Designed miniproteins, single chains, continued (2). Designs and how they scored, part 35

Each design is a single chain, and the fold is of that chain. pLDDT is the mean over its residues in the fold that is shown.

## One batch from the design tools (miniprotein)

Design m5263
Fold by ESMFold2-Fast:
Structure m5263 (fold): chain A 80 residues (1-80)
Amino acid sequence: SFEEFLEKVKEILLELGIPEEKVEEIVEKAKELAKENSFSDTVNELQSLAYEEFLKNKISGEKIQEFRDKFVELVLETES
């Protein structure tokens, strides 16, 4: 489900060291976008927001790649 997808994304972002307040902002924005937009458009915007926080928090390339791998898997599972 989309709710399970968002909960798993939240866990990954927190594990990477993104502040909880920013993770909650990303999740809430994704929920609002999902009301009027396709899953694909919502996923793309969520990924963009996460990437901005990775840059601000100086997350390593290795951790960003770990996020990308897990995120792609979650997207595929949710579309199935």
Scores: mean pLDDT 82

Design m5264
Fold by ESMFold2-Fast:
Structure m5264 (fold): chain A 60 residues (1-60)
Amino acid sequence: KKKVAIVVAPDRALALAVARYLEEKYGYTPLPALLEDLEKALELAKKLKEQGYDVKVIVL
């Protein structure tokens, strides 16, 4: 099924840039997030994995 990359960073521009790179190079669906939303990002990752998605979480 779909590959999803959740990229958590202190800066939205950095998170978006890394997420786009993973989308363009490796076919991941990009989900950029801020460090303040780390807990919510991890909860989302868990839910997506339960639905059968291949989820990668990157924290910068």
Scores: mean pLDDT 81

Design m5265
Fold by ESMFold2-Fast:
Structure m5265 (fold): chain A 68 residues (1-68)
Amino acid sequence: SAAEKLRELAEELKKDPRFKVELIGDDKLVITSSGPVETLIGLALRLIGDYPDVEVKVEGNTITLTAK
């Protein structure tokens, strides 16, 4: 399910020191970066391609992923 994929993604991204990751319930993941916007945009584009059942929103230095 999309929720299971988000949970697995959260554990993977938590290992990357460039990102702060928060899983809200089982259906929403919030990723925050203190680095340059290009790093965040690159991650967002990868996530859109890899997780088609997830809605991806980018605002400032934050990516929000929501299970469809």
Scores: mean pLDDT 77

Design m5266
Fold by ESMFold2-Fast:
Structure m5266 (fold): chain A 100 residues (1-100)
Amino acid sequence: SELEKLRAEGERELKEAEELLEEIEKLLKNPELTEEDKELLKKVKERLKEAMEKLKAVLEDENATPEEINKAILELGVEIGVARILMSVIKKKIEKEKEE
């Protein structure tokens, strides 16, 4: 029951991270991005992908403990949070420069 709930939470978080990766890729194509913001987004993208792969590996391991699953969920959650904050800051800068 609790293990099944944790696995379901991990799967939901992976889906959120996948959608966030697509948004990062779209933002990276924006010509208004500074080189500094591009490099920060690339680093965040790499960290997000690494945390996703760790969670996938834990979820595919039949011997994974609830503690191991929780740790992988928390680590991916941190990277999602960092990515969302950075994207929010960058999008606000772009809106200010690209007032319609």
Scores: mean pLDDT 86

Design m5267
Fold by ESMFold2-Fast:
Structure m5267 (fold): chain A 61 residues (1-61)
Amino acid sequence: SAEEERLKALEAELRRLLAEYEAGRISLDQFLARARELMDRAGVPADLRDLLLAYLGQELA
């Protein structure tokens, strides 16, 4: 489905972004800001997006 295709694209982009963070090429703040943009573009609801970003910030800090 179109939704499955969008979610797979989002997953791939987030994995790439996480790899950049883990390699030390971007800061946590840059990771979270870019992840927010990717989620918004993929149509993730704002409430779910904010919960996921808060969780990621805690896990990766």
Scores: mean pLDDT 84

Design m5268
Fold by ESMFold2-Fast:
Structure m5268 (fold): chain A 121 residues (1-121)
Amino acid sequence: SRVEAAARAAAAVMAAATARAAGRPRSELSVLVADHPYQPSPAHVHSGYVADGADVRAVMDALGALGVSAVLTVEARDEELFKELAAAAEEAAARYGTLTVSYKLSPEVGVVVTSVVHRAP
């Protein structure tokens, strides 16, 4: 199925992102592949690591090229990384459509969690 093919490709994209982030401070990235942008399936969750906004852009570009919608969630370790991730999300939204960015700063550990809804063209 389209979702099954997208899930396999998302797993490969996550492996590539993790390899790019190797040896650098990293934040966990979760990708939830969906048939519909507002009704994702938990069975299609893939995890990996990103170091900066360029890694997130590469993930969004790869998913966009597949024509599949996904929800991306990343834990930003600091405000500067959050700004890079937000900029990458805005660039992807201009190319691929609807963007929803939400974040929460953790008062205990000082990290920001960013969730981005990526819609394929």
Scores: mean pLDDT 63

Design m5269
Fold by ESMFold2-Fast:
Structure m5269 (fold): chain A 68 residues (1-68)
Amino acid sequence: MKKYLVVGTFPNVEQARKAAEALKAAGIPAHLDEERKKVIAVVPTREEAEKAAKLLEEAGGKVEVREL
């Protein structure tokens, strides 16, 4: 089973924190990289990846999705 890497890059750390909290509230485990202003999620399904990407984009992030 392939995994999906979802990365959101933000203009500031505060927006990145809000995005990470939104993912966690939606049940998606997320890692906040404060130094790089990125929120990183690794999810087992495409549906979860699309949900994570939408939440990151709504938070103002530039989103990348990769199949691992």
Scores: mean pLDDT 81

Design m5270
Fold by ESMFold2-Fast:
Structure m5270 (fold): chain A 88 residues (1-88)
Amino acid sequence: AAAARHEAIKARLLAALRAAGADQALIDAVAAARSTAELRRIVLTHRGVPEELAELAARLEERYLLGEELDPEELEELERLAREVLAR
């Protein structure tokens, strides 16, 4: 269901942010988000968010709106990119 998909996306994004040592305020804001649109807004508007992380959030939202599930391999690659970029 769409709700389960949103929870999965949020959980994976939180895991990537935590692994990369992201700002706790950003992690808390993402954890509090109730929709994929809120997740994207928080990531894109948070000061200092890298473009690659913003692109990851946009791709997750696009797939959600299309009703498609990301391939596990593609999602892992996007999470790896987020961790790598946030680690500098």
Scores: mean pLDDT 63

Design m5271
Fold by ESMFold2-Fast:
Structure m5271 (fold): chain A 76 residues (1-76)
Amino acid sequence: MKEAEELLKKGEELFRKGEYEKAIELYDKAIELAPDSKIALKAYELRSQALWKLGKYEEALEDSKKATKLYVKLKK
């Protein structure tokens, strides 16, 4: 879990700097390490935003749906 948290933090730094493609790479790795977690939920949300910034609206919507589904799963 520490590895996934660190990847998420580094991705958020890259997102703030406008390095959306690099941020997405780190979010992908965070999701792979912790797929059914609050970390993965945050990574899907942030990856959706990064994809939207890159004009990849269809991919962004897909990640938004994955985040919503995971949120419902974790809340229960």
Scores: mean pLDDT 84

Design m5272
Fold by ESMFold2-Fast:
Structure m5272 (fold): chain A 60 residues (1-60)
Amino acid sequence: MKTFVIRSSNVTRLTGAALRVIGDLPEAEIEIVGDEIRVTVPDTPEAIELARRLKEEFDE
């Protein structure tokens, strides 16, 4: 398992990131901690790449 952290001070942006993870990464575990979403994904190249793209899209 690999964990990616998406950080945003904007609650709407953070909620959007969580919903995208739920839709695109069904095996991921999501934890919301303050201004961060922690996304834990399987160690597959596909899951890691998609998590990196979501982090790039939503991270500040």
Scores: mean pLDDT 79

Design m5273
Fold by ESMFold2-Fast:
Formats: C-alpha cells, structure tokens, sequence
Structure m5273 (fold): chain A 72 residues (1-72)
C-alpha cells in the first residue's frame, strides 16, 4: 500500500533518519511517476523531498501525511 509506505517514511523523518527517509521518498516518487500514480500524491511526495533537502522536517511530515491520506 502506497499509504503505508508514506506513513513509514513520515515515521523515519520523525525519528531523525533523514537520509533513509529521503532515499525511500525518492524511490517511491520514481515508481509513482513510472507507473502513473495519482498526480496529487506525486506532487506531495515531490514537495516532501524538497522540504527534506531544505532541512524542514515539519513540512516534510505534513506533506507525507497528506499524501498518505489521499493514497488510502
């Protein structure tokens, strides 16, 4: 489930494992783009990646949680 993966990535951010969270988010984004996933979910995952790269963990968690809600 995409929602479950997004929730796990959000937990990694909460735990401070930012490198692992970024890696999984980037991999998921590539898969969603390749397989034709929901454009709104793709945009939120992309926004979460940008937030992580900027060091904004709180924004990244919000984007990932919103993406998970839409992917249910």
Amino acid sequence: SVARILERIARLVEEGDLDEALSFAAMLLSILRLEGGDPEVIELVDAAIRALEAGDAEAAIEYLRKAAELAR
Scores: mean pLDDT 88

Design m5274
Fold by ESMFold2-Fast:
Structure m5274 (fold): chain A 58 residues (1-58)
Amino acid sequence: SDETLKEIAELIVEHLFKTLSLEEIKEIAKKEFGVELPEDEEKAKEKLFELVYEYLKK
């Protein structure tokens, strides 16, 4: 269950970064989670993964 949620979160994040710009993704994260993502793409991906994973756990 937990492993499956991590895989789903990873797929969601990967899909978002393939379909949207970093700027658009930052806007979504601020609107939906109230979080400012890092300017570094790799760190932004890591942070977004944490946010999505925590959302799926609830």
Scores: mean pLDDT 85

Design m5275
Fold by ESMFold2-Fast:
Structure m5275 (fold): chain A 74 residues (1-74)
Amino acid sequence: SLEDVLQFAIENGIGKGVIGVLMDQIKPYIGEQKAQELEDAVFRGRISQEKVNQAIAALLEGDFDKAIALLETE
């Protein structure tokens, strides 16, 4: 399941490997353009793996606002 995939990513430190799944979950809140910009920022190393993992953890808690804020801050 999606929740199992996100949980696995957190436990194994592979948050960047599931960034597409994270972006699909937050697209309805920030729009496709902003989601694409954040995905590119992760790919280019502008958002740390630790912040991606924290955003995934917030998403698992159902806190989309926190997940989005974590990805938008340096």
Scores: mean pLDDT 71

Design m5276
Fold by ESMFold2-Fast:
Structure m5276 (fold): chain A 80 residues (1-80)
Amino acid sequence: SMDEEAEKYFKLGEEYYEKGKKALEEGKYEEAIEYYTKAIEYYEKAIELTTDEELKKEALEKQIEVAVLHLEAAVRLVFK
């Protein structure tokens, strides 16, 4: 179902979010940006496909969290 596909995309978003956080912690800002970009894309796909309001809210909240960290990585890359 579309909701099962949405859950798969949400899990992919979580995987890339964790990879991004590890890269950011290691000072690998370019890798962190790439992982966060993928996380945002997967959360967006989950939001588009889901009919589950709880999953949609969680994915949207995660997308906002990732966007903030993406900005942090970008600032550190440009100004370091």
Scores: mean pLDDT 88

Design m5277
Fold by ESMFold2-Fast:
Structure m5277 (fold): chain A 60 residues (1-60)
Amino acid sequence: MSEEEALKELEAFDRELVRRLALGEISAEQAQALGREKIEEIAKKLGLSPEELRALASKR
């Protein structure tokens, strides 16, 4: 998995979580847990820490 593919996957996953939250299908706490788990999974595939991956995805 490339860094670009990882960021696109995270973006798509976050959009899905936001949509499910808006529809009341999951709670904010469930969305936070699922998001954290996804970040950890992708970070491991890239050989990065979750914090490093979040930094790459974040805006300044």
Scores: mean pLDDT 77

Design m5278
Fold by ESMFold2-Fast:
Order: structure tokens, then C-alpha cells, then sequence
Structure m5278 (fold): chain A 60 residues (1-60)
């Protein structure tokens, strides 16, 4: 859900509630796949900013 995505973004990337809500709305249609890809990129050492750019580019 968008709420779960927003919580993940706040916890893992330190986003504000407003920023997390806006990004969660964009990612929600791809929810599980988008979060899995973000988590994988972070585990591989990709920065949070670069991981977000890659995921948004893929699921936009």
C-alpha cells in the first residue's frame, strides 16, 4: 500500500512525511516490485538518491 511504501521511505531514506507520501503515490501501482528493487540497489551500495532515480525511471 502507499502507506507501507511511505513508511519504508521514511525509515530507510530519511524522507520527510510529505516527501515520502508524494513518492509513495508514484510508486504505489508498482509497490512490492519497486520496494524490492530499491532494497536490492541499497544492498549493492547504490546511494539512496541514485536508487530512487533508477526505480522512478523504470516504473514511470
Amino acid sequence: SAAEIAAWLRERLGLTPYGAERLAALLEPHGEAAIAELDRLLAEGVSPAQALVRVLSRYR
Scores: mean pLDDT 78

Design m5279
Fold by ESMFold2-Fast:
Structure m5279 (fold): chain A 96 residues (1-96)
Amino acid sequence: DAEKMEKIAKKLAEEAIRLAREAIEYAKQALKGDQKALDKAEELLLEAEIQLGLALIYVGVLKVIGVKPSEEVEKLIEEAQKLLAEARKLIAEAKK
């Protein structure tokens, strides 16, 4: 049902935020010259992108069936997108 889908989308977005924050921390370590931290940052970024992608699929299905996602879920997705953008910038800088 729609309530279960919204709960799943929320959990997926929260997991994407957690993974993206970890990716940022490892990317910061990579900027200090830790090559192993760079590999871990890229792995965590990929995992975060997968979780966010799944959250967006669930939100998309809700919209197709005429259910408006909660503001809480929309805000979590926006936060995840911002953190992923930050992680990508730091990883790109660490690769220089």
Scores: mean pLDDT 90

Design m5280
Fold by ESMFold2-Fast:
Structure m5280 (fold): chain A 59 residues (1-59)
Amino acid sequence: HMEEERRRFLEEARKALRAAPDVDGAIATTVKYVKAAPNDETREEIARLGAEEVARLAA
């Protein structure tokens, strides 16, 4: 089971999103991790996290 790999992938994505300096950076990071996601569930979660971060930075 690849649960540990998926968890590490999500942790890296969260860290990268928090490190994004602006909206463009957050969008680029979201696209990168969504494209690399191993399954639909992970892809959906990353897309949601990215949307939240973009909303915060654009506020």
Scores: mean pLDDT 79

Design m5281
Fold by ESMFold2-Fast:
Structure m5281 (fold): chain A 86 residues (1-86)
Amino acid sequence: GAVERVIELIKELGEELKKAKSPEERRAIADHYAAKIHLFLIAEGVPESEIERYQALMLEIGKAAMTKSDEETEEVIKKAIEEVRK
């Protein structure tokens, strides 16, 4: 389902962020996955209110990737996956 695919994309994002060497690379990766998830949710016909919820979660991951340590960013990703499952 849509939830399972979003969780897999967020996990892929987490692995790609570990490979990044700069805040600029992390931002580009986070932006790429945010766009990919957004387009997927639109294509799946997910309601606008749910799309906004996923956008908020992706924004928090992006902020963490730019401003936090890898360990702190991984915790934000784990929390986002938990929120997606609700």
Scores: mean pLDDT 84

Design m5283
Fold by ESMFold2-Fast:
Structure m5283 (fold): chain A 91 residues (1-91)
Amino acid sequence: SEKERVFELVKEAVRLLLEALAPELPEEVKEELAEKAAKEAVEKEKVSLEEAEEGLRRIEASVERLRAEKPAATEEELEHQKKKLEELIKK
């Protein structure tokens, strides 16, 4: 049960990373890579349940930022405009 949960968490984390960093990869390839990584993590006992849960949370947060590219870009654009105005005032 615990090893099964670690497997699922690692698989989900790797799949989310691949979707964010290499969206052009076929879904079949993403699944194969995620499953291989999860199997290796469980088989070699490299990752604890707590580490897997924390890792997934951090990856989900990172992927959410990458996926929210337009809203994130808008906020970054506003900060850029603010910096520009500050430089103009200091001139």
Scores: mean pLDDT 67

Design m5284
Fold by ESMFold2-Fast:
Structure m5284 (fold): chain A 69 residues (1-69)
Amino acid sequence: EEKKELKEKILKLIGEILDLIGDIFELEYELKKNPDLSEEEKKKLEEEIEKLEKELEELRKELKELEEK
């Protein structure tokens, strides 16, 4: 029934969230470990990380809404 399908959708969304977290970690690792990054490249990486973090928060909100249904 729909409640079980909802749980499966939640698990899939969690997987998507974990993948996005992995992408954020990769960019943070590049920012922290690459000493050859220019100041402009560092700012671009920081902006990209911030955008992905905002997307992550939106997915977390969707997950919470889905759990409340």
Scores: mean pLDDT 79

Design m5285
Fold by ESMFold2-Fast:
Structure m5285 (fold): chain A 65 residues (1-65)
Amino acid sequence: MTKEIGLAIRIVGIGTEAGIGVKVTFEGDKMVVELEESDPAKNEAAAKAIKEEAKRYGFEVEIRF
C-alpha cells in the first residue's frame, strides 16, 4: 500500500469516527478533503485531526466544507 492510499484510509476513518461524510481526492501531490457537516465546531475538530495525520505522512492537505 502506498503512503497516499494509507493516508486516504486514515482520513476516511477520522470522518467515520466523527460521523462526518468525507470525500478524498488527489490533485498531484496535494490531497483535497471535503467535509459534509453543518456544525462548524465539528468541522474544525475534524480538520485539525486530518491536518495532523497528513503532517505525519508528509502530505499537503486542502480542507473544503
Scores: mean pLDDT 76

Design m5286
Fold by ESMFold2-Fast:
Structure m5286 (fold): chain A 64 residues (1-64)
Amino acid sequence: MLEKHKEIRELRSKNVDKVAEEIQRMEAEAAASPPERRLELDIEIGVKIIAAVFGVEFKEPKPL
């Protein structure tokens, strides 16, 4: 029984913060990386942003 809606908010906040931190770290690594890796990291960052937006509350929405 989820009697503490606070726990749900904390879990969501923690997950969102973690995803944001990962994206920020990947951006920093992309900036410090050689051109080939920058491209791959940029694509991966984009994918993670999409997944975070859609995945945090839902499973992926309908396929593109």
Scores: mean pLDDT 64

Design m5287
Fold by ESMFold2-Fast:
Structure m5287 (fold): chain A 69 residues (1-69)
Amino acid sequence: SHMDKLIERVKSGIEGATKSEVSALVLEKELLRLGFSEEEARKIVELALQGKIDEAKELAEKLIRKLFE
């Protein structure tokens, strides 16, 4: 489904966020485009940059599912 593909893309973005500052900014921008609040997007990026990859992925999945209801 479109939702499942978005979840996969966001999880990949979270894994890539630590590779460069540009990668982190791209992730934040994509989350905002998906309808995340600025605070939610920044929290996910922050968790990823702290190495809390699984926590960032779980939070992102929950928020994406909520957006699609």
Scores: mean pLDDT 84

Design m5288
Fold by ESMFold2-Fast:
Structure m5288 (fold): chain A 87 residues (1-87)
Amino acid sequence: MAFVTTGGFTVEPVPGNTPATLELDGEKRTFTKASDAAAYLEQHRGQPITVFAEGAVQEGNKVLIPLSDGTIVFTDFSPLPDKKLVE
């Protein structure tokens, strides 16, 4: 799943049953821990960050990314078309 966020997220201290991984800001910064990913996101609050997440779940207006030490919940995201862009 790919989307852009400006820092609208929370961290739930509940580890995922199937840990996801996420890449931030196109630089292949791969995170397996919610604490590390949250620290990076907090440093860039108010700036658009591209998120690529494997194992993410979208539930209504939220995106949940279960990581090894917790779950990141995004409430501010703009989905990117990753598979159907016709030039």
Scores: mean pLDDT 68

Design m5289
Fold by ESMFold2-Fast:
Structure m5289 (fold): chain A 60 residues (1-60)
Amino acid sequence: SLEEAKKLAEKMIENLKYAKEKGELSDFDVTVARRFLDGLAEEYPELAEEAKKKFDEIVK
């Protein structure tokens, strides 16, 4: 569902922020997150766009 997808996206973003704050954000984490966002975009493109913006801010 859209609600479940939102929760998963929010949890992914939280995990990435935590990893970055700890200096532990790996290329693997970034790759997995990008794949998640690609899949999300197929079903929920607007949600994926919002999550992608947050993702880009974290990995930049």
Scores: mean pLDDT 83

Design m5290
Fold by ESMFold2-Fast:
Structure m5290 (fold): chain A 81 residues (1-81)
Amino acid sequence: MEKVEELIRKAELAYQMGDYEKAVKYFEEALKLDPNNAKLYYRLGLIYKKMGDEEKAKEYFQKAISLDPNNEKARELLKEL
């Protein structure tokens, strides 16, 4: 759990710095450790949307909703893509 949180923090810092590719790498590493974490899929969807990769954003939002059907924000964002 703590290593996942460290990777998330590094990913969030990279995102704030505008390094979206680095942010994706850290979140993907976090997913390898916690593959059923709906929040990680949701965050990856947000980053891909920010990068303009609407297809990957849709895939990640769909996965987030499949793991957490009550994620209304992911559902709303998916409709916008």
Scores: mean pLDDT 84

Design m5291
Fold by ESMFold2-Fast:
Structure m5291 (fold): chain A 84 residues (1-84)
Amino acid sequence: AKELAEEAIKKAEEAIRLAMEALKLGAKEAIPLAIAAALRAIGAIFLAELALKTGNKELAEEALKDAEAALELAREALELAKSL
């Protein structure tokens, strides 16, 4: 349970990092995707920390799923920003 929540936090932090990189490149078309990735990553961190505090495995699994989705969006935003 703890390992899933910790993995979710790590992936969400990476998603935020990539989203910030995309925003720094200043590509207007990438901004909505970068913001969406960052917001989803923040939500994943919240769920992961709640899972760690409560020991809830289902919350940890949900946090990991949200973190993975945020990471995918952040990668798409960064690729879009680099191609513009």
Scores: mean pLDDT 84

Design m5292
Fold by ESMFold2-Fast:
Structure m5292 (fold): chain A 84 residues (1-84)
Amino acid sequence: SEEEKRKRLELEILKGLIRMILGVANVAIKNGDESFKELKERAEEALRELEEMERRGAPLEELIARAEEYIAELLKMIKELQEK
């Protein structure tokens, strides 16, 4: 259905945001900023969990909700890195 296609696109956008955060963390670590290590590990964990959920046939709604939870957590970690 068109609704399912829309939800699949939403999930891909959310996963793309997590990959972007991972990319930024990797660049920071390569440039010597070890404070980004936990952000990197959490972003990698997020992507692995979402892939595992997809493999076990989790509904798109559950995948989207979990991806949104991870993004909120990662953004909080980024804010903490900016404040310290």
Scores: mean pLDDT 88

Design m5293
Fold by ESMFold2-Fast:
Structure m5293 (fold): chain A 57 residues (1-57)
Amino acid sequence: YEEGKKAYEAGNYEEAVKIYKEELEKEPTPKVLLGLAAALSELGNIDEAAAYGRQAL
């Protein structure tokens, strides 16, 4: 989560998506799902972002 969040805060959204997907494989938590959704939304992948956001709820 920390590495994904760091990439997101740096504006490196593609790297954030990659890191968050790796963290999801280890342990799917709501905060990782929300981080992935936010990064995908910044990249314009709105439908995929919405799907991960709904999983976090």
Scores: mean pLDDT 79

Design m5294
Fold by ESMFold2-Fast:
Structure m5294 (fold): chain A 61 residues (1-61)
Amino acid sequence: MSDPKLQEDIERGMLLIQIAVNKIAIESLRKKYAATGDESLKKEIEELEKEIEELEKKLEE
């Protein structure tokens, strides 16, 4: 007998962890961008923000 509630909790937990890790990465990159003005960091931030948006959509649905 599978526990669907446990599986859902695990999947939700993994999404939350991924979102948190990506948010921390963005915060670090934003601090570097503010200090250096390096446009390559802006591209990395945009890619991570897009990933977070996709993860948040999965979390809400």
Scores: mean pLDDT 81

Design m5295
Fold by ESMFold2-Fast:
Structure m5295 (fold): chain A 75 residues (1-75)
Amino acid sequence: QKQVDLDAANAARMVLAERLPESEAKPVIERVNKLIDEGKYDEAVKLALEEAGRFSPEVREAAQTAVDNARADHA
């Protein structure tokens, strides 16, 4: 579902915005937003999770949990 994929991508993006310093989050969020605007929600989620993991395992786990929760809300 388009809404499920969009919500998952938004959930991952929000975790990055909340957990990372603005200077580190901004370029990643801009890249994720571009993929969302292009309708590439799966690629947006993948990019957000990969970049989160580059900063810390804790941020990646939080982003993955947010994605999983967003997907579960539409089950």
Scores: mean pLDDT 79

Design m5296
Fold by ESMFold2-Fast:
Structure m5296 (fold): chain A 80 residues (1-80)
Amino acid sequence: KAEEYFTEGLRYLSQGDYEKAIEYFEKALAIKPDALAYSLIGEAYRKLGDLEKATEYYEKALALDPDNIAAQLNLAKIKA
């Protein structure tokens, strides 16, 4: 179930449908917390220009996986 939502989120993200990508990643997260899903929601919000939400989700990713280099680097770029 979570894998299906995550896969659909990835498809929407690759198509540039960031709002649908966020919707499906949030459905996956409702079943199981996942640092990668948080990072991908952060990237989708960043693509939409919502830097506040992007920051929130990158911080959630780092709370689950502090060594997530992609979340660290993207968060640093937003705060610079």
Scores: mean pLDDT 82

Design m5298
Fold by ESMFold2-Fast:
Structure m5298 (fold): chain A 88 residues (1-88)
Amino acid sequence: MEKKKEEEEKKKEEEKKKEIEKLKKEAKELLMKGVEYSVKAIKLAVENVSSPKPSKENLEKLKEYSKLSGEYSKKMLELSKKAKELEK
């Protein structure tokens, strides 16, 4: 006789674990990207404050990196929420 119910439950649990792992991995990658851009933005901000000649190019890059950091952080939070909902 087919143990169809036991096989279906096991398959469902494995698929759920894989989905959670995938979401956590993607969230971690987005977090690392966000952190990288945040660090770059902070470095440029420190250079601009420390310099008697603030570079227009550095100010434009600062805005770009700050925006990218925010976008990656937002995406990371959404994926983290999704993973946490599946984990419950």
Scores: mean pLDDT 77

Design m5299
Fold by ESMFold2-Fast:
Structure m5299 (fold): chain A 58 residues (1-58)
Amino acid sequence: AERERVVAELARALAEQAALVGDAPPPEVDPDLPARLTDEQLAALRAVIAELRAALAA
């Protein structure tokens, strides 16, 4: 589902950030989080993920 995909993208971006920092494990993402997100929160999360990925690629 779309929510599950977005949450998986967030987890991956956080893991990439943690790997670059090198001193902390990536945070665990609540498996129930996709079911609790509103459409507005989901859109905001996509924007944050896009910004984070752009920063990691820079």
Scores: mean pLDDT 69

Design m5300
Fold by ESMFold2-Fast:
Structure m5300 (fold): chain A 67 residues (1-67)
Amino acid sequence: MESIEEKKKEAEELLEEAKKTEDEKKLEEIIEKLKKMVEEARKAGAPKLAEYLEELLKEVEEIKKKK
């Protein structure tokens, strides 16, 4: 079963990792992983999860933009 709570926690951990890292390659990996999670959520018909993941993705993109 695809757990919404599990996916949210995974995305939150990725955001925390993005805030701690200064490695641009690591940020790119996190962005790609979050993009994939958003696509999977949309494909699975979970629009609220997709919106939440997209907000986290935007925060990571802003972190990358400041570097």
Scores: mean pLDDT 78

